# Designed miniproteins, single chains, continued (4): the designs that were tried, part 9

Each design is a single chain, and the fold is of that chain. pLDDT is the mean over its residues in the fold that is shown.

## One batch from the design tools (miniprotein)

Design m12302
Fold by ESMFold2-Fast:
Structure m12302 (fold): chain A 87 residues (1-87)
Amino acid sequence: SLLDVIEKATPSKLALEAEEYLKKEDYDGAIEAAQRALEEDPTDIWALAVLVKSLVKQGRYAEAAEVIEGVKDIEVRKALLYILASN
């Protein structure tokens, strides 16, 4: 699937913390934690996915699109665009 690149990646500890906030529907907490993970590793696929999904859940589509435009990896970008388009 388009999401396979995200699903096959090993999540970092910081990205897992961000996902915990997302699962609790604390979208502000998820965004903050995902941004912290991306400060440590800008290519953290799991953190990018949590950030985009959390922004989409808040209706912040323009910000989600801007995050995706910064992604250099084509397969990761496609997966994130699929998340954006699925709302």
Scores: mean pLDDT 85

Design m12303
Fold by ESMFold2-Fast:
Structure m12303 (fold): chain A 56 residues (1-56)
Amino acid sequence: DELEEEIQKELEALKKTEKIDPEAAAILRRMFDRDGDGKISREELREYVESERKLD
């Protein structure tokens, strides 16, 4: 499923960002993570990816 691939790609990008720039990673977590535990739900990422794809 292409959506699963995109979600995995976003998770990997977030992990890399956290290692390189923790401040940018904190901003990304704020965008996706509503429970504030630093963990981003797959459903939130899926909605984001799906919204981006609908545009194109």
Scores: mean pLDDT 66

Design m12304
Fold by ESMFold2-Fast:
Structure m12304 (fold): chain A 60 residues (1-60)
Amino acid sequence: MKTFVIENKSIEEAIGTALRIIGDFPEAEVTIEGTTVTVTVPDDPEAIAYLEELKKEAEA
């Protein structure tokens, strides 16, 4: 299992990030705390690559 913590710039962006992840990876466990989205996924290289890119985009 791999866990990612994604820091978004707003609450609205955090909700959007969480919904996008759930839509693309329904097996992902997603938790939202304010602007922070915590995601846990199986050790799936496609999911890991997607979340690394999404985190980079959200934190840029």
Scores: mean pLDDT 80

Design m12305
Fold by ESMFold2-Fast:
Structure m12305 (fold): chain A 92 residues (1-92)
Amino acid sequence: MSSGLDKLMEGLRLAAQAGATISVSIQGDTLTITVRGASPEAQQKILEGARLLSEGGANVEVEVEGDTVTIRISGLSVSQMIGLALSAIGLS
C-alpha cells in the first residue's frame, strides 16, 4: 500500500520540479489531485502509483487529457488521505 503512495508522490514531485501546477481538493471521501503540465515521464510515474494503489485495495480513477492528469482516490484511511493531500499541496 505505502509503495503506491510513494510512487504517486514521486510522479507528483517530478511534475512539480518541471514546473507543473498541482491542485488538490477533497470532496466527501474522495481526494482529487489535478496536475497541469505533466511530462510523459511524470505521467508514467503517476499512472504506476495509481495502479499500485488500486492493486492495494484503494479506488483510483485516472483521467489524462493532453498534459493534464486528474487522479481521484477513495478507499484510503483518513490519515493516509490527509497525508497525501498535505504532501501534494506542499508541491504546489
Scores: mean pLDDT 80

Design m12306
Fold by ESMFold2-Fast:
Structure m12306 (fold): chain A 118 residues (1-118)
Amino acid sequence: AGQLPRVLDVSDEELRALAAHLERLAEEGRVTEAEAEGMRSAVVALMNTAGYREEAIRRFDEALRLLIREGRYATAARLVALAIRMILEGKSDEEILEELARLLEREGEEEAAEILRR
């Protein structure tokens, strides 16, 4: 069962712990398609609640959907973990999209990185 904790119902400390847990699951290669899809839905809801711009959320969601479609579940988990940390740090839409694009470029995910840089 690929159930994540309710991100919107947790403290900043619990969100940091969730980000660290997602990074560990990615490193161990233990991310399923269902878990990746759950992470995508949760981070989109978190960004909407945090007041990020619709266009930034849409680009990020599109990049995550591409990674999941291509079976890149570990990379999707790392991307979600990084986004959670940057949201907690109060980073802007532009700062978040740039750092996420840099992670994708380091992982060789050039098409997903281009989606974020549109």
Scores: mean pLDDT 82

Design m12307
Fold by ESMFold2-Fast:
Structure m12307 (fold): chain A 58 residues (1-58)
Amino acid sequence: DTAERAAAGARKAAEAGAGGAGAGSPQYDNLTGPEGSARASRSKDAESAAAGARAGAA
């Protein structure tokens, strides 16, 4: 139950994190190009959050 709730919370955080990452950071766009870095950041955040949720589920 505790592990299940932790996993559910992690999964929800992963979803929120992925959405938030989509908001992007203008500074990163300026440093590495208009969408390349922003897209990489979004994917990285989504992957990291998803990995955390999966680890929590285990």
Scores: mean pLDDT 55

Design m12308
Fold by ESMFold2-Fast:
Structure m12308 (fold): chain A 81 residues (1-81)
Amino acid sequence: SMAEKLIKEIEEVTKKIIEKLKAGDFEGAIKIAEEAAEKSEDPEVQAYYRGVAGIIKTEKDAEKAIETIEEMTRAMKIRLE
């Protein structure tokens, strides 16, 4: 289904963002999130990725940023189902 494909894409992009944060690359994580927002045609998915970028810009602790992003991702996946 379209929802399953979109959820898989969100999971893949979010995994890459988390990998950048674990490596201490906050700038790289922000870039991935912002590029994903630009490429998405769905306003709700765009808002999700912009939200993720906002969390990374404001949170200085990588572990706390990751926890918040994982919670946001879980909520988004439920919304798309």
Scores: mean pLDDT 85

Design m12309
Fold by ESMFold2-Fast:
Structure m12309 (fold): chain A 68 residues (1-68)
Amino acid sequence: MKELEELIRRAREAEERAAQGDKEALLELGELRLRIFDIAYEAGLDIKELLEKASSVAEMAELVLKEV
């Protein structure tokens, strides 16, 4: 899915900016996480398993991409 690949890229960039103190990047990560959650839910994936395995927003998107 092209959307998930874009979400992975954006999440990695936002995580780097957030690490540098960019508060807008923290808000963006929150929005990206919600979109990834919506995609996973619509695809019928086990959301609990994804949340347990993912240590970052980018990793969550990578796990969802692997299953769809």
Scores: mean pLDDT 81

Design m12310
Fold by ESMFold2-Fast:
Structure m12310 (fold): chain A 76 residues (1-76)
Amino acid sequence: LIEKGEEYLKQGKYEEALKLYEKALEEAKKRGDKYGVALSLFYLGEVYKKMGDPKAWDYFTEAVRILLPLAVEAAL
């Protein structure tokens, strides 16, 4: 899924990339896959960044919030 999403981004097919990453996010949530959720949010942020949408920052921030508790050191 990630490879296909990157291909869509390179082709400027942002709508297709959004749908693919949103599907990946939903599936990761259903599995309780925190890493998959964070990765999907990060890639959604990249799509919005390519589109010039300030929403990209919100997606990046949320991905970081999920990843911080998974760090070797204690959470913030």
Scores: mean pLDDT 76

Design m12311
Fold by ESMFold2-Fast:
Structure m12311 (fold): chain A 87 residues (1-87)
Amino acid sequence: MEGYLSFSDVTAASPPRIPIKEGDEVTLVSYGKEEAKLIFEGKEYPVKKGLVDIYVNGKFVGQFIIDNDKATLKSSVKVKFKVEVKE
């Protein structure tokens, strides 16, 4: 089943919708210094303000910027989700 990731409260460097499939592994890699929160499926994930890279099944597919204390990610399909914070 095909779907999309979408974002709220972020500035996107790529299009705001990323195509995904049910069961895909989505990994976000957060860079920055100041703490923020990412909300996905009602769960809070620690991130940093600044650049976030998006990987789907290990492949880079886009990036966005968190400039607020909170950002929200939505998926139209069920995915495996993780967040990595770099320093």
Scores: mean pLDDT 79

Design m12312
Fold by ESMFold2-Fast:
Structure m12312 (fold): chain A 65 residues (1-65)
Amino acid sequence: SRDDTIVEGSAISLFLQGKKEVSTDEVVELAMKQGVSEAAARESVDKLDLNGDGKITLEELKASL
């Protein structure tokens, strides 16, 4: 969906800034600034956070794509 694409793009943008790990809250905040609702952003980011620790690694992002 559009919301999933924006959330994934938000996570990728944070990794492109040189981060090796990003918080789900950072991804949600960036997606919300792009017009995604908090509920939709959290639902999408939970799909990327495979171990449920509130953090997304580049490896988890790759596994979710």
Scores: mean pLDDT 77

Design m12313
Fold by ESMFold2-Fast:
Structure m12313 (fold): chain A 80 residues (1-80)
Amino acid sequence: MGEKLARRAAERAEEAGLHDVAATSRQLMDEGDYELAVITAGIGLAVAGRLDEAQWVSDEAEKAGLTRAAAFIRRAIAER
């Protein structure tokens, strides 16, 4: 479950022009750290002002049971 979301979140970061964020997220996926990959992509999107995309990642993380990832991303959105 986390793997599929991590991949989709990295794809959204890439589409947003956040190439370094997407690359880091994919590296974390290759290492098996899907939760940190989701956090990295989601926070990167929030910091870049891509709030709708960051919110989507947070909501999907919550649905996937990645409650910690969802919380970190929501915090990044709120601190903008």
Scores: mean pLDDT 86

Design m12314
Fold by ESMFold2-Fast:
Structure m12314 (fold): chain A 87 residues (1-87)
Amino acid sequence: MKKKVRIIAYFELPEDTSVEEVVERVKKALEEAGAKIISTSYLSFPLENGKIGVIVFIDAEVEDPEKVLEALRKVPGLKSATVIEEK
């Protein structure tokens, strides 16, 4: 049965990285893991030593939140990810 989830993924990336390309890679990884994406938003901010921090927020419907989390771990630059089931 499909579950409605919020996904929060944090990335640290070189400052010359396209944030839009990172968001699209995350969306593709989730869709390949069977997620139906409802909405996507992100925040970006500068870090020390020529890096940027990016937090991606995704609302999605998924069969298995654990498979989605495993798919996110394969995206380069990922530092942390959480999947929150809606009540």
Scores: mean pLDDT 81

Design m12315
Fold by ESMFold2-Fast:
Structure m12315 (fold): chain A 111 residues (1-111)
Amino acid sequence: MSVGIVSISPERPVEGDTLTLTGQASTSDVSTFEWYKDGKFVAKADALTGEVTLNEEYKDRASLSVDRAAATATLTLTNLTTEDSGNYTVKATGTDGSTAEDTAEVTVEAR
């Protein structure tokens, strides 16, 4: 299994924007998707049940949605600040226990 960050929107985020990151696995045989920022846990979804766990620091700004058929996990972060700049990592865990990760840098500009 592989996973990739396939979209980041907007291309040039600014303070106050909503950031949307989509990770996609090469197969639908995924048990879990996790998102991290600079190695810190942000959100997790069970791909089989759709159950979402959010880090308490992000719960009021973050949401995570999974499309099991497309094998995608979409992280949405509202009310961006410059502190939301960093390396975002998606991690997929397969039903066989295999793991894959992809990381993208996001820079949030001041208004």
Scores: mean pLDDT 88

Design m12316
Fold by ESMFold2-Fast:
Structure m12316 (fold): chain A 72 residues (1-72)
Amino acid sequence: DAAARAALAAGLAEVAEAAGLPRAAATLRRLAELAAAGREPDAEVLEEAREAERELEARREEVLAALEAYRA
């Protein structure tokens, strides 16, 4: 569902922001906006998404701590 994907991306953006990853958060917000509009990300956005994924993985402990706080 486009709405579910948009909500998930927006939630992940808040978690990334809380983890101290504003660049990854900005990319996730952009993905959420595209999903909400029913639009596919272009090649530029997909490359930014891959970079954000690598950054989130590198900062895994901070992201998991922020996710637990977000889920509470």
Scores: mean pLDDT 79

Design m12318
Fold by ESMFold2-Fast:
Structure m12318 (fold): chain A 92 residues (1-92)
Amino acid sequence: SEEINILVQQLELKLKSEGFEATISLSGTTLNITIKAPNTEKLIALSLKLIGLEVEGIDITISLSGDTLQVTVKANNDEQLINILKTLISSL
């Protein structure tokens, strides 16, 4: 989806504007997000925001190791993924 690709780019730019190094890859309706920052406090704060996100029909897996936060978001369909991406962009 062109809309999904645009939203993924917007989320990546949003994270970079907040001082994170972010790389996002999409496989089907699964987002894999790798986020790096030397500031561990910022990574912890971001991980807590993500853990607090509840949307029907999504799975979020978060792994924090050193300066790297890995996030996997699984959506059931494109519409749900679009809604999740919009929520992340507006909430982060």
Scores: mean pLDDT 80

Design m12319
Fold by ESMFold2-Fast:
Structure m12319 (fold): chain A 63 residues (1-63)
Amino acid sequence: SSSRELTPEELEVLKLVAEGYSLGQIGERLGISPATVRRRMAEAVRKLDAPSYAAAINRAVAL
């Protein structure tokens, strides 16, 4: 659905988490704060209506 699709920034954060990067490492890589990384993760999980971060990552990779 177009109204709840992940932004490229939200998708990138989920992929980096799947690869095992810490929130601090993701923030440094993307030039954003760890708080912004955490917010993007939470929003991505919500947009995908996923029961877990693992489920959100699996759905995001299918995009």
Scores: mean pLDDT 75

Design m12320
Fold by ESMFold2-Fast:
Structure m12320 (fold): chain A 71 residues (1-71)
Amino acid sequence: SKKKQAEQLTKQAQEYYKQGNLEKAKEAALQAIKLDPNNAEAWEILAKVYAAMGNKEEAKKAKKKALELNA
């Protein structure tokens, strides 16, 4: 299912982020969001990745989306 694929990609994004591979983390998080735009964890990891890359505005937007989904 798309939801399970998004969950797996979100975990991959989290793992790449822990490894410091921000480009691969961003790719995996964006793919997860394409499959399930309502996956709050995918938006959370995307926000962390953008923040680590210095993309402050994109990080803020992704964080806001994650908070809205966890409401």
Scores: mean pLDDT 89

Design m12321
Fold by ESMFold2-Fast:
Structure m12321 (fold): chain A 80 residues (1-80)
Amino acid sequence: SLLEEANELILEALKAAEEGDYEKALELFRKAAELIKKIEDPFEAETLVALGLMAASLIENEEVRKEAIDILVRAEEEHR
């Protein structure tokens, strides 16, 4: 399902960031954001945005953290 795919992408993005692969981390967050926009259930979309924001907040690199947060915030706004 889109929910399961987006959740896995968020977890993979966090792992990539922890390994220092920031390019991969941001691409995975962007893929998750695109799936979140396609989720019809607002509760499921909101839950994934919250999970993504929590994951992004754990990224130690400030620039990458800010970009990941922006990607997820924009996905939430576009889902409205």
Scores: mean pLDDT 85

Design m12322
Fold by ESMFold2-Fast:
Structure m12322 (fold): chain A 80 residues (1-80)
Amino acid sequence: GLLEAIDKLIEALKNGDFEKAREYLTEAVRLAGKEVPLEYQFKVIGLILRIVGDIEAQDFEGAIRDAESLKKLVEEALKK
């Protein structure tokens, strides 16, 4: 599910594996459109775009921080 994809993304980022991080981010984008309620979609998309920017800048610390923020937002969205 989406939370598992985000957890794998965070793990890949912590390991410096940008190829795997991009793979899991792509899966998270696909699952977000399917699993996230409509009212959270714009916030989730905004945070995904930040993570994309962090990865392109090779900012591992920023990417991890934003991915952890994404996880918290998704946990809140799926709880409701």
Scores: mean pLDDT 84

Design m12323
Fold by ESMFold2-Fast:
Structure m12323 (fold): chain A 97 residues (1-97)
Amino acid sequence: EEEKLQEANRLVMEAYRALKEGDYDKAIELAKKAIEIDPTNPGAYLLLGRAYLKKGDYEKAIEAFKKAIEVMREKNPDSPLLKEAQKLYEEAKKKLE
């Protein structure tokens, strides 16, 4: 369990770096891999949503942010990342108006 959490977190960090470098496809691949290892990692869903949002895949971004919010509410409802995920969810929804 500890080793799986560490591996998922490493992939989340690499996905974040890819996102910052503008490599959205790599960020998506790494975030999905982190989710496969640890489906309760809220950071992985948040990064997946951000990468889809940057690519203009608004429906996929909405789904990813919704999952991030669900996981964060269950695991750590007081997380500042929850407020950020909610803001990004509303931003993605507005893109489909």
Scores: mean pLDDT 85

Design m12324
Fold by ESMFold2-Fast:
Structure m12324 (fold): chain A 64 residues (1-64)
Amino acid sequence: NAALEEGIKNLLKGAKAFLDGDYETSAEYFRKAAEAFEQAGHTDIADVARKLSEEAEKKLEEKK
């Protein structure tokens, strides 16, 4: 399933960016992961990815 593979790749890129403190990039990749997981029919995993994107956005706002 190409959509599932795309979701996993974006999730890993988002996690790496988050650990590096690049919260803008992290939020974008987690958002892309959520979209890909929804297309794959994995709504539970998509919901987790959306929450991770929101958490990255919160971290970005806190660092301003």
Scores: mean pLDDT 83

Design m12325
Fold by ESMFold2-Fast:
Structure m12325 (fold): chain A 72 residues (1-72)
Amino acid sequence: EVEELFKKVAEAVRAGDYETAMKLIDELAEKFPEYELLARSAKLVVRLAKEGRITPEQAAEAIETLYKDFKA
């Protein structure tokens, strides 16, 4: 469930669909409060991509890494 949501966030970011990515991150934080800090970090990454400061691919990879590191 959590892994699937993060996968969808990364896919939305790769597609440049930042609105959907932000919505999915908010949904994740609502369903899984223990992931609140991770969700906050993911939102910052999405904002950087939306502002053109990093590429969509870099943002998606960062989000995937955040989830991987959190569950380790």
Scores: mean pLDDT 81

Design m12326
Fold by ESMFold2-Fast:
Parts: sequence; structure tokens; C-alpha cells
Structure m12326 (fold): chain A 98 residues (1-98)
Amino acid sequence: SLEEAIEQLEKLRKEMREALENGDFDRVLEIAEKAIQLLEKLAEEYPEFRDEFQSIIDQLRALVEALRTATDPELKRRIAESIIDVLDYAIRLLKERL
């Protein structure tokens, strides 16, 4: 359900913040991929919102690839913060539609 998806995204967002605070960028990537998978499932279940979810998914995928290729710790941190910002946007968007 949409409510369960919001709860799961909020949990993933908290786990991602904790991973970032610990400098665990591999864990940030893992959590981001889980968030993308959840959003892809939502886009399938709610075709009327597919374009909005696809835009968010595309942004997250681009940031995930940037994080995978980054070698500088400060750049990795900035990219991870951007992933969290996109996730926060997705959560707000879903809450507005509830």
C-alpha cells in the first residue's frame, strides 16, 4: 500500500543517514538501490503517478552511478547527501498524495 511504502522509505532514509554518518558509502549504495526498487514497484502499482516516480528513479540512478565512480570522500559525501534529498522529496510527494 502507499502508506506502507511511505513507512519503508522513511526507514530507508534513516538507515541511509546512519550509514553516511559512519562513512559507509557501500551501505548508502545498498540502501539507495532498495529505495529505487521500491519506487519502481510503486510506479508499476500506480500507473497514474508513473512519470513522477520515473523522474525520481532516474535522478536516484544518476546519483548512484556518480557515487559508485567517485573516489574523493568529500565528493562521495555530497552525492550521498543529494541521494537523501531526492529520497526526502519522494517521501513528501507520496505523503501529499495520501
Scores: mean pLDDT 88

Design m12328
Fold by ESMFold2-Fast:
Structure m12328 (fold): chain A 56 residues (1-56)
Amino acid sequence: NEQEEIIEEGLKKLSELLSPVQVKVFKKEMEKFAKENPDPEELKKHIDEVLEKVKK
């Protein structure tokens, strides 16, 4: 499942920047976003935007 792979990659990157509790919350939000937005490209874009904001 392409969406699951995108979420997994995003969570891997976030785990370097955020606490385990925040990663768990973000995983739930990513899964919700994926259900509302079936386009994998939109999901990847959303994850990249969040990563850029937390990375600073």
Scores: mean pLDDT 76

Design m12329
Fold by ESMFold2-Fast:
Structure m12329 (fold): chain A 75 residues (1-75)
Amino acid sequence: DVEVKVEEIKEGTKGLIEELKKEGYSEKIIETVKKIGELEVEKEKNKDDPEKVKKLTEEIDKLTEELNKLIEEEE
């Protein structure tokens, strides 16, 4: 059920953001996580469209690489 999974992604992203804020991560890291979560929602909504899924997956992968670099830079 797409609606159930979309809600689970939204709640998971919200919970992750709250934990990152508690741990003192930068606003840039938090905004990057928020954007990844929004793209994951779009990917679930378009799961039956292979071209959209591929494009969204590539965008998520790029943001995940950026997130990892930001975390390394803050250590």
Scores: mean pLDDT 82

Design m12330
Fold by ESMFold2-Fast:
Structure m12330 (fold): chain A 70 residues (1-70)
Amino acid sequence: SAMEEERKKRIEELEDELGKIIEQLNEDPKDEEAIERFKALMEELKALADEEHQVLLDDSEAKVLAFVKK
């Protein structure tokens, strides 16, 4: 359906943005703006994801935030 295609396209766009933010955080783990944008993108992705993908996103978010908060 059109809604499923729009959802998939939005997920791909958010994943591309996350990739860029993760690269920024790898270079500067204390970049507060990048951390906040990462959190916002993860929240939006979780809202669009099914339960299986939400579990994977929660695990990924926890690992990134543990890395940057040390």
Scores: mean pLDDT 78

Design m12331
Fold by ESMFold2-Fast:
Structure m12331 (fold): chain A 85 residues (1-85)
Amino acid sequence: VSKELILEAIGLTLRAIGLILDVELDKTIPKEKKEKAIKLAEEAIRLAMEVLTRDLSDGEARRLLRRADELIKEAEKIIKEARKE
């Protein structure tokens, strides 16, 4: 895996952790929406961690990171809708 993809995986992991912390600390978000958003962020962390821990090709790493980014964006959308912002 290239250095650029490793840095992207780290960035996505930190973004997902930040989202989980933001959601857990926000008492205004309904429990159902919290659980759904956290589950998506946790799956994104799992995929990013595969890039960091496995000896993957750059092509496979890009595929996993693309999926992780999609999951984070879906989680962010759920939280935005829940906050009515």
Scores: mean pLDDT 85

Design m12332
Fold by ESMFold2-Fast:
Formats: structure tokens, sequence, C-alpha cells
Structure m12332 (fold): chain A 80 residues (1-80)
């Protein structure tokens, strides 16, 4: 659960960096320190500020999907 979350966070950060979205990458890392729900929340806010074209919008959407899926799996594993 935590290992999968860490992998997803690393993948999301790498995708954001490759798309030139450094604020998004930083927001993910800062949010993750306070939990996966906060990582998703801060990532959404950063994506809105950094999205400037279709490529960055697609990258932001993919990053948020990766984080949201990982958050749901992590929360489910912690409840059980």
Amino acid sequence: AEEELEKAVAEAVLLAVKAGMESLAEAIAAGYANGPEEAVRLAREAAERETKDEKSREAAEEVIKILEEARKKYEKAKKE
C-alpha cells in the first residue's frame, strides 16, 4: 500500500517535471508529506496555475489521475 503510493507519487512527480511543471511537482511532494489526500488537493491547485497549453493540461490530468487512484488504494488498504 505505502510502497505503491510512493511509486505513484514518484511517477507523478517525474511526469510533472518532464512536462515543465515544476510547481506541480513541488506541490505533490509538499502535499504527500501531509498525506495522499493533501497531495491530490495541492496538485490540483498547482495544475490550475501551471496549465498553459493542451500538452500541460493533458500531463496535469494524468498526474492527478495517478495520485487520485493511488490515494483511493492507500485509504482502502488502511481501513482494512
Scores: mean pLDDT 79

Design m12333
Fold by ESMFold2-Fast:
Structure m12333 (fold): chain A 63 residues (1-63)
Amino acid sequence: SEAEGLLKAIDRLEARAETLPEDARQKVLELIERARAAIKAGDYESAKQLVEEAVRLIAEADR
């Protein structure tokens, strides 16, 4: 299901966030919490956008 795919993506992002500097980690974790809330509400469009933003922040922090 779409929800299962998004939850798996969130699990990977949460694991990756543990390797980030504290400020970047906090921002990624906030986006993850918001994405989980969106999934619970059935708002998969918002959840996907929040996941994509978290991926972007992780990519930027790795530079």
Scores: mean pLDDT 84

Design m12334
Fold by ESMFold2-Fast:
Structure m12334 (fold): chain A 72 residues (1-72)
Amino acid sequence: MKYLVTAMGLSEEQAEEVKKFAEKLGGKANIGKGKEYQVNVSGLSKEEAEEVKKFAEKLGGKAYITEIPENV
């Protein structure tokens, strides 16, 4: 199973920190810019996704974990 973490409500600097943390865990992270910065992280295990979520929340962001079903 692959997990996606979406973190939002971040500054540019906070988004970069979340991206670096996720990449250190072996995830793939993309930063989106809207009214606020958002980081989407994929390729994580459930445990790694929980760590990224906690890190984003520690920075004052909001994070959600989504399970990506593998097409069998």
Scores: mean pLDDT 79

Design m12335
Fold by ESMFold2-Fast:
Structure m12335 (fold): chain A 69 residues (1-69)
Amino acid sequence: MSLLEAGVKALQALQDAGLLTPEQARAAIEALRAAQPRSVQEVADAAGSVPGVGDFQVRALRTAVTGLL
């Protein structure tokens, strides 16, 4: 699975878990597609650039992405 695919899957899972709103998940997925991340840190940085996505959500995203790779 690519980092982009893992990031999108992880963001969808966080939305399903109630950790992200649908709007935050959509914006974070768009940010990932624009960034074309090459590392888990770049996935975290792209998602964390979205207003309302805080440190807790970014840490959960890093854990989820790592588990999908």
Scores: mean pLDDT 83

Design m12336
Fold by ESMFold2-Fast:
Structure m12336 (fold): chain A 74 residues (1-74)
Amino acid sequence: SLQDRLAATRQQLTADLQARVDAHLAATGRDSLTGDELLRLRIEVLEERLAAETDPAVRAWLEAEIASLREQLA
């Protein structure tokens, strides 16, 4: 179902974001990110996934999520 595909996508995105956060903290010697830095990393992870995504329903969801996060930065 679409719900199952979206759930799987969310799980993968959560793992990808956590890995990117951990890598950034390790590279910079910091113990935390600012809210804006976290939002920017979230947008980057979503945009990279969107570039590789072929499922139109998942693409539409990713585009909506990216738009929402960009509004939070504005």
Scores: mean pLDDT 87

Design m12337
Fold by ESMFold2-Fast:
Structure m12337 (fold): chain A 62 residues (1-62)
Amino acid sequence: DAAEAAARAARAGGGTEDGARGAYDHALQKNSRGAAAIAGSAGLSSNDAEAMRAGVEAGLKA
């Protein structure tokens, strides 16, 4: 689902485990922008944060 996709995107982009968990939690709440913000604050690159947001948005449309 969208939450799992967001967490996988964060991990694949070289994010931390805490960042991936945060992305999962925020995506689960249908907050793709919040997930991207958490990834950014966890030290992920802007590209990784955008990939996570896109993954969450794709999951929400499914």
Scores: mean pLDDT 58

